# Designed miniproteins, single chains, continued (2): the designs that were tried, part 12

Each design is a single chain, and the fold is of that chain. pLDDT is the mean over its residues in the fold that is shown.

## One batch from the design tools (miniprotein)

Design m4412
Fold by ESMFold2-Fast:
Structure m4412 (fold): chain A 100 residues (1-100)
Amino acid sequence: GELLERLEELLEKLREAETDEELLELLRELVELAKQARTVEEQEVLLEALEVALEKARTREVAEAALEAAMELLKVAQTLEQILRAIGLALRAIGLLLDA
């Protein structure tokens, strides 16, 4: 649906993001879209988007936004695999915050 198209666009923008400012704005959008996710397919794209964002994260602000996104994904996760992936991403974000 419309949400899935927006999520695919967000994922592509995250893959292309070169600055911490771009990454932070896209992560804030990811948090808002995560609150709207209802299908397994939508949640899978959100998990992929957050994984891409965390790979690029270098600032405390980006790590904090990524942690918020992981927490929202935990709230909407429908499968054990999605729950475990979201927990793993939250722990990665916490690790970045502790290293900052």
Scores: mean pLDDT 86

Design m4413
Fold by ESMFold2-Fast:
Structure m4413 (fold): chain A 69 residues (1-69)
Amino acid sequence: MLSEEEKKYMELLREHILKAREVDPRLLELAARELGISLEDLELFLQGKYEELSPENRKRLVEAGKKLA
């Protein structure tokens, strides 16, 4: 289970990527490559389905979110 702090960082990253998608949907493929996750996992993440992600992918997303804070 994700901690509240980890969810907060994931939400910050999610908001950032959703905003980028509004500018150019093609940025989703770039975001998936930069984060080292599949496009399918990125879509699950953007849907807020954090618990459906592997522990490794959740850790990657939390770390990326921390860099935005």
Scores: mean pLDDT 80

Design m4414
Fold by ESMFold2-Fast:
Structure m4414 (fold): chain A 92 residues (1-92)
Amino acid sequence: MLMEEAEATMYYMRGVVYMRQGDYEEAIKAFEEGIKRNPKSSLTARMYENLGKAYMKLGKYEEAIEYYTKSLELDPENEEARENLEEAKKKL
């Protein structure tokens, strides 16, 4: 569990750096790999939220809705993810 959490954290941090640089496709790959390495990570809800944000930036609104929904299933009180989900729905 600790090694899996460390790997998930490394991929999460890499994805965040790519998001800041505008490299949204590379960010998506990093977050997907982080989730794959540890689906039960404490960061998994945040990685799903960031996947939604990356897909929003790429204009892929259906994928953004799917990932914001997954984030909210893990963290129902995340108001930012809820607001972003509603914004994605308005883009369809």
Scores: mean pLDDT 86

Design m4415
Fold by ESMFold2-Fast:
Structure m4415 (fold): chain A 68 residues (1-68)
Amino acid sequence: SAELEEENRASAVMQEVIAYADANPELSDEEIRELALKKLDERLPNMPEEEKERYVNFVVAVVKARRA
């Protein structure tokens, strides 16, 4: 289904951003947010802005939790 394909692509983007943030602990929350949004815009250009923002917020929250 289109929803499952979209979720799988978004999940891959989230995993890439989290791995990159783990490798680059000096990256700020803002830089991580910008990177996540850029990758989502490139791979899922038709995803609604509200849904992209939810994924971006999730990634930032995960990275913050991993650094706490």
Scores: mean pLDDT 83

Design m4416
Fold by ESMFold2-Fast:
Structure m4416 (fold): chain A 102 residues (1-102)
Amino acid sequence: VTQPSSVSAKEGETVTLTVTAENPKFYRWYKQKEGEEKELLIYNGSKRAEGVDERFSASVSGNTATLTIKNVKKEDEATYYGEVLTDDGWKTSPGTKLTVVD
């Protein structure tokens, strides 16, 4: 499972995060802020979890899943994890740390 370790975005921008895996069945996206509980954002590749802001969306194309965050806010600064179900079971990316600059 391949995912960039960090990404930087300016407040108000649209940011995309990607994860790639061999023979993916289902993708999930999680958000984890320092000192907070891990939050499910997306399940079954593109379904937004209950209570998750509409600025968050996801798509899958081939072996790659993309998480899109529109109108990025300082509060979106966190580590984002792509998890994928493969024939070898669930695989978790090492995460992408999103830094939001003013």
Scores: mean pLDDT 79

Design m4417
Fold by ESMFold2-Fast:
Structure m4417 (fold): chain A 60 residues (1-60)
Amino acid sequence: FEVRVETKGDTTTITVRAGPVVLTRVIKNASDEEKAKAIALARQLGALLEAALAALAAAA
């Protein structure tokens, strides 16, 4: 899976991609603490999505 973090001005965009699944969260005026928490959750979610996609592929 892939986690991308992009900050432009007051807007922080966090994107998680696992195979065909893409999840995006946009946070405006995010604090450093809020960004760190969101990135940590995004990494956890990416790992879970990748595992779920692998399980679905094995079951098919």
Scores: mean pLDDT 81

Design m4418
Fold by ESMFold2-Fast:
Structure m4418 (fold): chain A 65 residues (1-65)
Amino acid sequence: MSAEGAGDIMRGAADSIKESGSKEYIEEAAKNASELFGVSFEKAKKAVELALEGKYEEAGKLAAE
């Protein structure tokens, strides 16, 4: 998957977490991203956290590795 495409998906996940107002969804989003992108849970969690900070491009690069 391209870094740009991964960034768009990460943005969607971040928006869902922000809308829910619950930090509990961060772990679920990280698990889903790990499975979707084929990256480690730790890397996926960092990507989700970066997306929550508005760093979608950086999040996408981590997820696309």
Scores: mean pLDDT 74

Design m4419
Fold by ESMFold2-Fast:
Structure m4419 (fold): chain A 66 residues (1-66)
Amino acid sequence: SLEDFIQRLQERIAELRAEIAALREKLADPSLSEEERRRLELEIQFLEGMIALLEGMIAWLRRQMS
């Protein structure tokens, strides 16, 4: 069902948020090089972009149900 599909998208968003949380924990390490810090920041930004895309898909799908 459409509701089941939305639920799977929400589960994927939760997984991505958990990945971001783990990366933010790594980013808190004061011994990281500037290069490693930038890499982690870019990875977080990419994952945040994926979440925004998935949230947009959920919003679009919910409008189709209206």
Scores: mean pLDDT 89

Design m4420
Fold by ESMFold2-Fast:
Structure m4420 (fold): chain A 57 residues (1-57)
Amino acid sequence: MEARIKALEQEIADLDREGVARATRAKNEEELRAIEAEYRARIDALRRELEALKAAA
């Protein structure tokens, strides 16, 4: 269980890093907002999974 929690924490960190890199490459405000919304949703989903795993462990 701890290994899975660590993997999830790492995935969240990697996504945050990737989101920042992608945002830096955005050509306009519309693209920037789309990238931010996409990564926010992904990170929120992983955080919810992490919270559930910590509660069950």
Scores: mean pLDDT 82

Design m4421
Fold by ESMFold2-Fast:
Structure m4421 (fold): chain A 57 residues (1-57)
Amino acid sequence: MVTEEEIAEVEKKLEELRAELEEKREEWSPLEVEIMEGMVALMEGILGFLKKKLKEQ
């Protein structure tokens, strides 16, 4: 069962990752940027799935 708390935790982590990527983009290697962008995209997908599951409960 998906909870609002789990969704809020994922949203918080996603915002933290986006903020870090924005701050560190110029300092990181191209590989590090690609890994972080991939992680952000994956978490966005998970968040969308979780939000849909919560609405269907």
Scores: mean pLDDT 80

Design m4422
Fold by ESMFold2-Fast:
Structure m4422 (fold): chain A 83 residues (1-83)
Amino acid sequence: LALAYNNLGNVYKNLGKLDEAEKAYKEALKSNDPNIQATAHRGLGNVYKLQGKLNEAIKAYENALALNPNDAEARNDLAAAYE
């Protein structure tokens, strides 16, 4: 279940297991549900930011906003990543 992969990614991220979190969010992206994909892209952005991969974080947040333009959290995270 793709939603379960987003939840798993959140758990791994909170445990500091960033490689496992990235893998879980990428599995969630295989969903055909744009809302699940948007959440996964935001999660990947947060993981990349924690890893210091700012360019990848920016791209992930942009992908999340393309799927959900009203995601205020992703917009704020994108703005912060540019600084």
Scores: mean pLDDT 84

Design m4423
Fold by ESMFold2-Fast:
Structure m4423 (fold): chain A 98 residues (1-98)
Amino acid sequence: MWSGKARAEAEIREEDGVTELVVTATVTVPALAASTVTAGVEIVPPDGGPTLRGFATVTVPVTAEEAEVTVTVRIALPDREAAEAAARGEVHVSLAAE
């Protein structure tokens, strides 16, 4: 497990009757370190509901310099109220680089 520096932001998207929470994690990858980055997202709702989980993997070009890569995780939700509740919860982002 590689403990790189990361920042994350979450936004609610509604399109064609589908509601999603889109979590974008930006990771700084050291030079020549990793070819794949996996972002796991866990959201703990403030109402004590079940933890929501999602993950995404991105292939990173191996470079001679430090690189920033973006991993986007989409979590489908039944409606906007569920998405707003999730956005108010604790968002935990775990990163692994290989």
Scores: mean pLDDT 69

Design m4424
Fold by ESMFold2-Fast:
Structure m4424 (fold): chain A 59 residues (1-59)
Amino acid sequence: SVEEILQEFRERLRALGATDEEIDRAVKELVKFAEQHGLDEEAVREHSDRLLAEFEARK
């Protein structure tokens, strides 16, 4: 489910050393993306993976 993807995304960002503020911003962005894409789980998961890769690259 999209809710499970959001929870996993939050946990993975925390594991990467993201602050609570960074996690909140990233989760809000992913929620906005999910709403704009009709809660398509595959699209949300792919976007989640992209955001995680971008966070790692900026570290």
Scores: mean pLDDT 82

Design m4425
Fold by ESMFold2-Fast:
Structure m4425 (fold): chain A 84 residues (1-84)
Amino acid sequence: MTKEETLRIELAKALSEVYDEVRKLMKEGKITPEEAHQLAVEKLREKVDELAERYGLTPEERDRLIKSAEAAARNMVADVQAQL
């Protein structure tokens, strides 16, 4: 498996896990949309940092993934909120 394929699989898994957690907590009324966004951003940033260290990503590659993670977190919360 290539480095790029492994990164894609790891990121997809992290996105799915964070989405499921956010959906569960919001559906149960345990967190607000604002708290859900913060939680999603924190978890996705941690995963990007882990992958950057493990696979030797450049600062530019890491920054792009962080920006993507922040956008994904916002979209996840909006999507979950629309389903409630």
Scores: mean pLDDT 82

Design m4426
Fold by ESMFold2-Fast:
Order: C-alpha cells, then structure tokens, then sequence
Structure m4426 (fold): chain A 57 residues (1-57)
C-alpha cells in the first residue's frame, strides 16, 4: 500500500483505539479495528477496505 493509504488507516485505528481506551468503543468499532489490522497485513487497497467497512454495517 502507498504511505498515504497506510497513514489514513493508522489514523482510523488510532481513533478507535482511543475510544477503546476510554471504554466508549462499541463491539462494532472493535470489530472494525480487527478488520483494518487484517487488511494492513493483506495489502488491500484503501478503497476496497472502505467498501467492506460500509458493507459490514
């Protein structure tokens, strides 16, 4: 993935992680974090990631 795509994904991960730290994250948000981590390892394009995140809810 491009550095810009990775940075955007990392920012979303940070946002959800902060919510988890405050114990305000929903199960849905935690699941999204797991999906984002998986897609970072699988080198999936950000566009496909966003589409799957929307489809999951």
Amino acid sequence: MKEEEIEKIKKEIEEITEKMRQRTASEEEVEKLRILDLYLELDVPLEELEKKAEEAK
Scores: mean pLDDT 69

Design m4427
Fold by ESMFold2-Fast:
Structure m4427 (fold): chain A 72 residues (1-72)
Amino acid sequence: MERIRIAGGSAELEQSVQALTAARERGVSLAELEPDIAAVAAELAREGGEIASAPARDQALADLLRAHLAAL
């Protein structure tokens, strides 16, 4: 199954991104996840990683993660 892919990130960071996609699948809104998205983006920046790819269904989450990363 296609997932958001992280380049330069740890396994823990990949699990954190997976937790965000799982929350979205449960119907949690992007607005409710904003603090968690910001925290994941900060960790991604700390590790020097980036979002390499995302499936179409996760594009909104991936774009928001990239926006938070760019704002750091």
Scores: mean pLDDT 80

Design m4428
Fold by ESMFold2-Fast:
Structure m4428 (fold): chain A 62 residues (1-62)
Amino acid sequence: ADLNQLADDVKAYSSSPWRFEQAAQGNPGTDPQFTAQVQSYVAKGVDRATIDAAIKAAQAAA
């Protein structure tokens, strides 16, 4: 469920996939709003590898 929202967010950020990728890797210097979104998924118990895989899959689909 939460990963579906993450995929939608990736599509919204398709013009800046680099920032999305960097935020997933934990680089807080990227888009702060997007970084907070990714951190929200981590706080919900989604591991970093799962988030990274979901981002890459959504970017490939976009």
Scores: mean pLDDT 59

Design m4429
Fold by ESMFold2-Fast:
Structure m4429 (fold): chain A 87 residues (1-87)
Amino acid sequence: MSWEELAREAARAYEEGRYEEAARLLEEARRLDPSHAAILLVNRGVALYKAGRYEEAIAAYEEALALKPDSALAKALLAEAKEKLAA
């Protein structure tokens, strides 16, 4: 299975509300192709956030920002996840 196949399977799991499985598949995709780690980490963070796993979502977004510091999307998602923990 390629990283693209894992990413497609993760998207399907996400559409079906299987957020934890989507996050797992995105982590497997990242391990197969580290060159796409930044976007895969953002997508994993989104899946973890939908699963209510806010601390893990924050960690994924922070790792994505370490790889791509100028990502406005990752910054916005990180702020949203931190607000959930602060509430």
Scores: mean pLDDT 86

Design m4430
Fold by ESMFold2-Fast:
Structure m4430 (fold): chain A 55 residues (1-55)
Amino acid sequence: GAMEEAKATVIRAAKAILDGNYEEADRLLDELVEKGYITREQAEAVRASARDVAA
């Protein structure tokens, strides 16, 4: 269902961050927001956390 697809996309985004593929992670997070699975604020929090760890 839609929730299983959303979970799979979240896992893929997390793996992309671990691989240092921030472009792929950003694309997947944008897709989750566009489909309404997460809020824009949640996506920005993930982006901020990833940048803080990398900086």
Scores: mean pLDDT 75

Design m4431
Fold by ESMFold2-Fast:
Formats: structure tokens, C-alpha cells, sequence
Structure m4431 (fold): chain A 58 residues (1-58)
């Protein structure tokens, strides 16, 4: 469902963001694009938390 999909996307993005600053910026952009189309509140929260985690490391 949307929550499981958001968890997979967030996990992948968080792992990618650890490789380099460029990878972190790409991961951040990808998460923001998913957030723009996501309507499930719990899935949105997962994506937003991943975005904030990456931002803290930039």
C-alpha cells in the first residue's frame, strides 16, 4: 500500500544520500517529487521525515 511504498522509497533515498553530497541532493529532489503526488497522510509523514533527515546532513 502507500505506506509500504513510502517506506521503501524513503529507505532507498536515505541510503543513497549517504554516498555523496550530489547523491543526497538527488535523493532529496526525488523524495520531494513523490511528496507532491502522495495523498496518504501516513505515507506523506514518512517521506517528510526522510526529507528532514537528509536536510540535516547537508
Amino acid sequence: GPVEEAERIAKGALEASKISRTSALVALHELQKYLETETDPEARKILEEAIEEIKKRL
Scores: mean pLDDT 87

Design m4432
Fold by ESMFold2-Fast:
Structure m4432 (fold): chain A 82 residues (1-82)
Amino acid sequence: SLEQQQRDVELARKTLDIARKFLEDAYERYKKGEISKEGAVKAARMAVLTARHIAEGYPEVADYARSIAEEAEKLQKEVEKD
């Protein structure tokens, strides 16, 4: 139904918001020395995987999902070069 599709899209958007916040929190903790490089890289990889999965299933939020995946990949590269 349209109502169920609307709820699924809303849940996907909220999941992306959570993934973005998790990524930002993990990067901040990494910069403070509170988590390992390996932990920060794993957090970034999980954000990429989550965002790509949502982009594939939900066209309505695909651009937002791709932007999160790109930011996560950028942060992963910054951590790996550190």
Scores: mean pLDDT 88

Design m4433
Fold by ESMFold2-Fast:
Structure m4433 (fold): chain A 85 residues (1-85)
Amino acid sequence: SSELQKVLEQLDELGKQLGDAVRAGDREAVRRIGQEILDLIEKNRDLLPKEVAIHALQQIIQVARHFGLQDLLERAEKLLQEILS
């Protein structure tokens, strides 16, 4: 659907921004963009393919651990558990 395509494009753009922030070592940008990705997944959880959401959440969990972002880590782990249930 056109709605799914728009969400996938937004997720791809945020993923690129997250990658840029990670390469720059910008902890605050990683936190902000990570939360934006989680907001997008939560808002669109019924629309997004599970495999796409799972891959994005696993990436967020990895970067959250690397940067010591406990708030982002806990939120991503909780959302992943909910999607897998």
Scores: mean pLDDT 91

Design m4434
Fold by ESMFold2-Fast:
Order: C-alpha cells, then structure tokens, then sequence
Structure m4434 (fold): chain A 68 residues (1-68)
C-alpha cells in the first residue's frame, strides 16, 4: 500500500545518507517526503534530528509508527 511505499522510500533515502554523509540535502528531502505522506511538521523535525544524530533505526521506527 501507499504507507509501505513511503516506508520503502524512507529506507532507501536513509541508506543513501549513510553512504554519502550528506545530511544537509538529505534532511530537506526526508522532511519533504514525510510531509507528503501526512506526517506533521513537528514529527518530521523529530525524525530529521534523529537522522542527524546518526540514530537511523530510531528514525525509521518512528516513521513506521506514525504511518501506521
């Protein structure tokens, strides 16, 4: 479903961020993707901050919880 698609896209983006270390552009793209799928500004910002801290697993779990 569309939520599974959103999770897959987030996982792909997080893997690309791990490879490149380009958190500036990647954080902007992640936030826009999350907002496109109906995640609030506040929750999108929390997810982006987890990613910037290298807490990728926590970020992904929060995305899965919010898209449930």
Amino acid sequence: GIKDEAISLVEKLLEDLKKTGDYDIGAILLKQLLKTYGISEEDADKIVELVKKGQFDEALELVKKLLK
Scores: mean pLDDT 80

Design m4435
Fold by ESMFold2-Fast:
Structure m4435 (fold): chain A 94 residues (1-94)
Amino acid sequence: MEKKREKAEELFEEGLKLLGEGKYEEAIKKFEEAIKTDPESELTPKAYTYAGIAYIELEKYEEAIEYFEKALELDPENEEAKGGLELAKELLKE
């Protein structure tokens, strides 16, 4: 349904805005809502990637790893998710 895709896009864009404002927990909720609204969307790997970035900013590295791995399951060539996964794994080390 077109409205489902449009709503997922709206939620994703709101998530990006919140991420840019440093509202990381709110951004994650919007990305998760976008994923649930249209799981088959081209935006779903991106939503996982940006949620992972927000988890890094919150110093929740295990959650960041999980979200980047989910992004890579859907889009194995996603360079942002690959870089984020490597960074999160390094930051998890003391």
Scores: mean pLDDT 86

Design m4436
Fold by ESMFold2-Fast:
Structure m4436 (fold): chain A 65 residues (1-65)
Amino acid sequence: MEEEYRRELEKLIEEMKKKLEEYLRTVLKLPEEEIEKELERFEELIERMLRDAREAGLSLKDILS
């Protein structure tokens, strides 16, 4: 069920993004401008990884398992 795996992936990405923002702000103490830039790069990386996986013939199940 690809919809189920897509939902899990969306939740995982959302949680990772939230934790990354907290890490950049509290641990690395980056300025807000740099945090925004890193979050944008994270989103671009995720989109690239998903595209590459699709081109390789991997399903969302393969990515999450």
Scores: mean pLDDT 75

Design m4437
Fold by ESMFold2-Fast:
Structure m4437 (fold): chain A 113 residues (1-113)
Amino acid sequence: SMIDEQINYLEEKAKEAEAKGDKEKASTYYVQIAYLHYQKGDYDKAIEYAKKAIELDPNSKSAANAYTLLGKIYYEKGDYDKAIEYFEKSLKIDPNNPEAKELLEKVREKKAA
């Protein structure tokens, strides 16, 4: 499929970046891979790749994006406490991220209802 072709391409680029010691680029590629697995509904792989991106570059914009994705996945799974934790971690790195701010408020509203 087109998505599987994109994943294969990005996995190759991520491995090239890791081989060169470019953890920042590798992290950004792994976040993109995680989002593609999320689009496929493969939450387990999306979580795995998001965590790998965070491990490679834990205080970066890519890590903030990975935390936002983890928050979205746990929100969809109904785990509102984990969703809040991950959105807060995203906002600690990137305080002005509009998606993380909007989704954090939505999760808080759901938990209060």
Scores: mean pLDDT 91

Design m4438
Fold by ESMFold2-Fast:
Structure m4438 (fold): chain A 60 residues (1-60)
Amino acid sequence: MKETADELEKKAREAEKQGNYREAVELFAQASIAYREAGDWERADRYTRRAAELQEKYEK
């Protein structure tokens, strides 16, 4: 099943709200890549940073 950048972002936000930080990190990273491929560099950068921050804060 292929997922759009918007769908990946929505799943990432839901995982983060549920406290599934590891899953949220992976989904934000996937959403970032999908946004970059779509030419949306602002959202790509935003979600790259969010994934990194969550990983440092909760995975360390």
Scores: mean pLDDT 79

Design m4439
Fold by ESMFold2-Fast:
Structure m4439 (fold): chain A 61 residues (1-61)
Amino acid sequence: SSEEEREKIVKEALELAKKHFSEEEYKKIKQQLDKLVEDGASAEELELYLRILKHEVKQLE
């Protein structure tokens, strides 16, 4: 379902953030994701956010 897709993307983004960012940055990312979900963001919009995070992680390596 669309809901399952959104939950999967959010989970992946939070796991990525927890692994690669500081506690303060993780908190910020979680707040941004929580707001996107609250505002009714689509799976496509959440996937774009995840792609941005993945790009940022690669820059940190």
Scores: mean pLDDT 83

Design m4440
Fold by ESMFold2-Fast:
Structure m4440 (fold): chain A 55 residues (1-55)
Amino acid sequence: TKERRERLRELMRELGYSEREIERLLAKHPTVSALLAEVARRLNTSVATISRLIR
């Protein structure tokens, strides 16, 4: 959902990503599932872990 994308945006800000990097990731990954997978991969963790952090 739009709300989950916004929570992922906030999580990325908290993790020290720049606004440019965040917008690039959001543009490259149009679905929440794709964005979750990319963030989990970058943090070397599971999609389930990231999903719990943004609930």
Scores: mean pLDDT 77

Design m4441
Fold by ESMFold2-Fast:
Structure m4441 (fold): chain A 62 residues (1-62)
Amino acid sequence: SSMEGREIEALTERYVALLKALGKDDAAEQAHETGRAMQEAGASPEEVREKLNEILRQAVEE
């Protein structure tokens, strides 16, 4: 739905902003591309959140 698309875009932008604030520029780019690709593939907001959380977790562990 258009609501889900906007939720995914907003969610992706929040994770990108957080990763940039943490100095994790490569992870921020990965999050941006992943969010866009998943939205184009018809993923749910829940699936996108799980994947973005995985990217964030890996970035802060490295």
Scores: mean pLDDT 84

Design m4442
Fold by ESMFold2-Fast:
Structure m4442 (fold): chain A 72 residues (1-72)
Amino acid sequence: YVASEEEKRGMIEAAREALERLEEAVREKAPESVIASLAAAAGILIIELSMAGMEEEARELEERLREILEKA
């Protein structure tokens, strides 16, 4: 799998947006099912970043995902 620079940028932005939505849901005390769904979506995007060769970005976002879930 070889992504263009534009595709890579879009993938990173999508993953960051997913984490922002998850963090907001945790902060707002959303239902557990909503938090789980958002976490799963963010996790999939992070895996896609790793598969595209953006391993450093994937690692950083995975660490952020873990920190957000620890606050839930």
Scores: mean pLDDT 82

Design m4443
Fold by ESMFold2-Fast:
Order: structure tokens, then sequence, then C-alpha cells
Structure m4443 (fold): chain A 70 residues (1-70)
């Protein structure tokens, strides 16, 4: 729950970042949070996509679970 909300905040920061170095640092932090939420790359990708699209934390987690089970 709290980790997914932190990931959403980091995505919002990446969208607002003006320099490549800021985006790289925030991208590394996002990857670290996604690794804590799931060890499956497909699930991590689905989580990141859901957050970027503005889905709720519950919807993003459900899509990640479905991606992992495929």
Amino acid sequence: MELIEQAKAVVDQIKAAKTEEERQALGAKLNQLLNQLSDNPEAQSALARGIVEGKSPEEALEEAKKAEEK
C-alpha cells in the first residue's frame, strides 16, 4: 500500500523533472520501489504502466498480478 503510493509520487516527480540526471536518479528510485513490490519483471512493468496511466493503487496491483500469472 504505502510503497505503491511512493512509486506513484516518484512517477509524478519524473514527469516534472527538467534534467536527465534528475530523471535517472528518480528512475533508479522507482525501480527500487518496484523491486520491493514484486520480483517479477512483467508485474513490475504492469505496475509502472498503471501508475503512469493514473490508475488507483488497487487497480495497478491487480494488473500486476494478472501480468505475473500470464
Scores: mean pLDDT 76

Design m4444
Fold by ESMFold2-Fast:
Structure m4444 (fold): chain A 81 residues (1-81)
Amino acid sequence: MKVTVTTADGKTYTVEVDGNKVTISPESKGLAQATLVGDKLAITIFDPETGKTATVIVDLKSGEYTATGDPPVKEVKVEEK
């Protein structure tokens, strides 16, 4: 499963989930963290200029998500490979 988060500043963060393994793209590794909690994927994104944090919680069964914080989240895509 692949989850792509795009922030309002145009940055893209890619999270790949394979069973219990979570991989973040090299471009986002210093600015994003992802954690699996049951069937939910929690993604935390840091803005290095403001020090603010955005959080996205994705339900991996339904593909539904909730986003909060700063920078604003523009788009979340959930794809199966």
Scores: mean pLDDT 72

Design m4445
Fold by ESMFold2-Fast:
Structure m4445 (fold): chain A 60 residues (1-60)
Amino acid sequence: SELEEQIERLLVRVALEVGPEVAEEIQKLIDEGRYDEAIELLRKKGLEDVAEELERLLSK
């Protein structure tokens, strides 16, 4: 639940910076266990700091 809440906060930030459709795609990749692809998509969108934070959260 704490991990899910932290991911939800990151996705809100993604939606605000690059749009809700990107946030929905990241959520879908996470739900499918495609973590590497979610992190790569964030980096391609210029969200290096968000990508690093997500990588740290998923490594726990």
Scores: mean pLDDT 84

Design m4446
Fold by ESMFold2-Fast:
Structure m4446 (fold): chain A 66 residues (1-66)
Amino acid sequence: SELKKKFGEEILKKAEELILEAQKELEKKYGPNTPLDDDVYEEVQKELEKKLKEFEEELKKKIEEL
């Protein structure tokens, strides 16, 4: 399905954007190559998962409206 392929591509693109944004913000706050606490990594991971899930649900709604 072309819609399924586009859906997967949009999810991957969003995941890459979110990861890059998170890495950039961490570098901005803590500096490059600074070891971070596990708690910071856990919070970042949870926020990434939440944002990606919200984006996936938004894409599903848009597909259902077509």
Scores: mean pLDDT 74

Design m4447
Fold by ESMFold2-Fast:
Structure m4447 (fold): chain A 57 residues (1-57)
Amino acid sequence: ALSPEELERLMELGVKVVDAAVKLVSARKEGNEAAAAEAQAELDRAAAELDALVAEI
């Protein structure tokens, strides 16, 4: 079973993924390639952190 702290970290990473995805969609709609690249990098980092956390459970 997940500890309350591990669950909070999972939820925080989930929010981070959603936030990065929203930024990416917005940047793409505006044609802002620099902002889209930054949002993609944030999404990739959040996904890597999520994978690492899941591997420890």
Scores: mean pLDDT 81

Design m4448
Fold by ESMFold2-Fast:
Structure m4448 (fold): chain A 63 residues (1-63)
Amino acid sequence: VISDEQADQITKILVESLKKNPNPSEEEKKKLAEELAKVLGLKSAPKDASVLELIEKAREAKE
């Protein structure tokens, strides 16, 4: 179930991404999918870029 507000946000992200790069690479598609997942899958998840902090912590722990 997608709200109208979520649908608008998804459309905006897709349109802006495709305007900047009409032929996104596989890596860019993965990043786009992550942004879409945040809009769709954020049920009580932090809305900030906490995923960047998790990546940084994992990077530091792997040292």
Scores: mean pLDDT 56

Design m4449
Fold by ESMFold2-Fast:
Structure m4449 (fold): chain A 99 residues (1-99)
Amino acid sequence: MPLDPVSEEALEHLRKAAELLREALRAAEQGDVEAAIRLAREAARELQEAAEAGAVGAVLLLMGVTLAIKLLEQGDVEAAIELLREIARRVEELIRRAE
């Protein structure tokens, strides 16, 4: 939608979120749940900054990361990994569409 302009500032936050989500996925797959939660929380902060900078699509992704953190805290690691993987793909798509 052309009404949601993505600024260079928002793009930088989205790129940082994508990197942090990849690190969170790797930590979760290695069984380091505490590191996965920390990295996912950092990714959530970057998605919030992206949304505040005009990337409205980041709001739904932020909600997804919040759910993934809850799943990790509850011990539902496999469900959290699948959700984080999907969110990471959607962040990368949002970056590509923002060109």
Scores: mean pLDDT 84

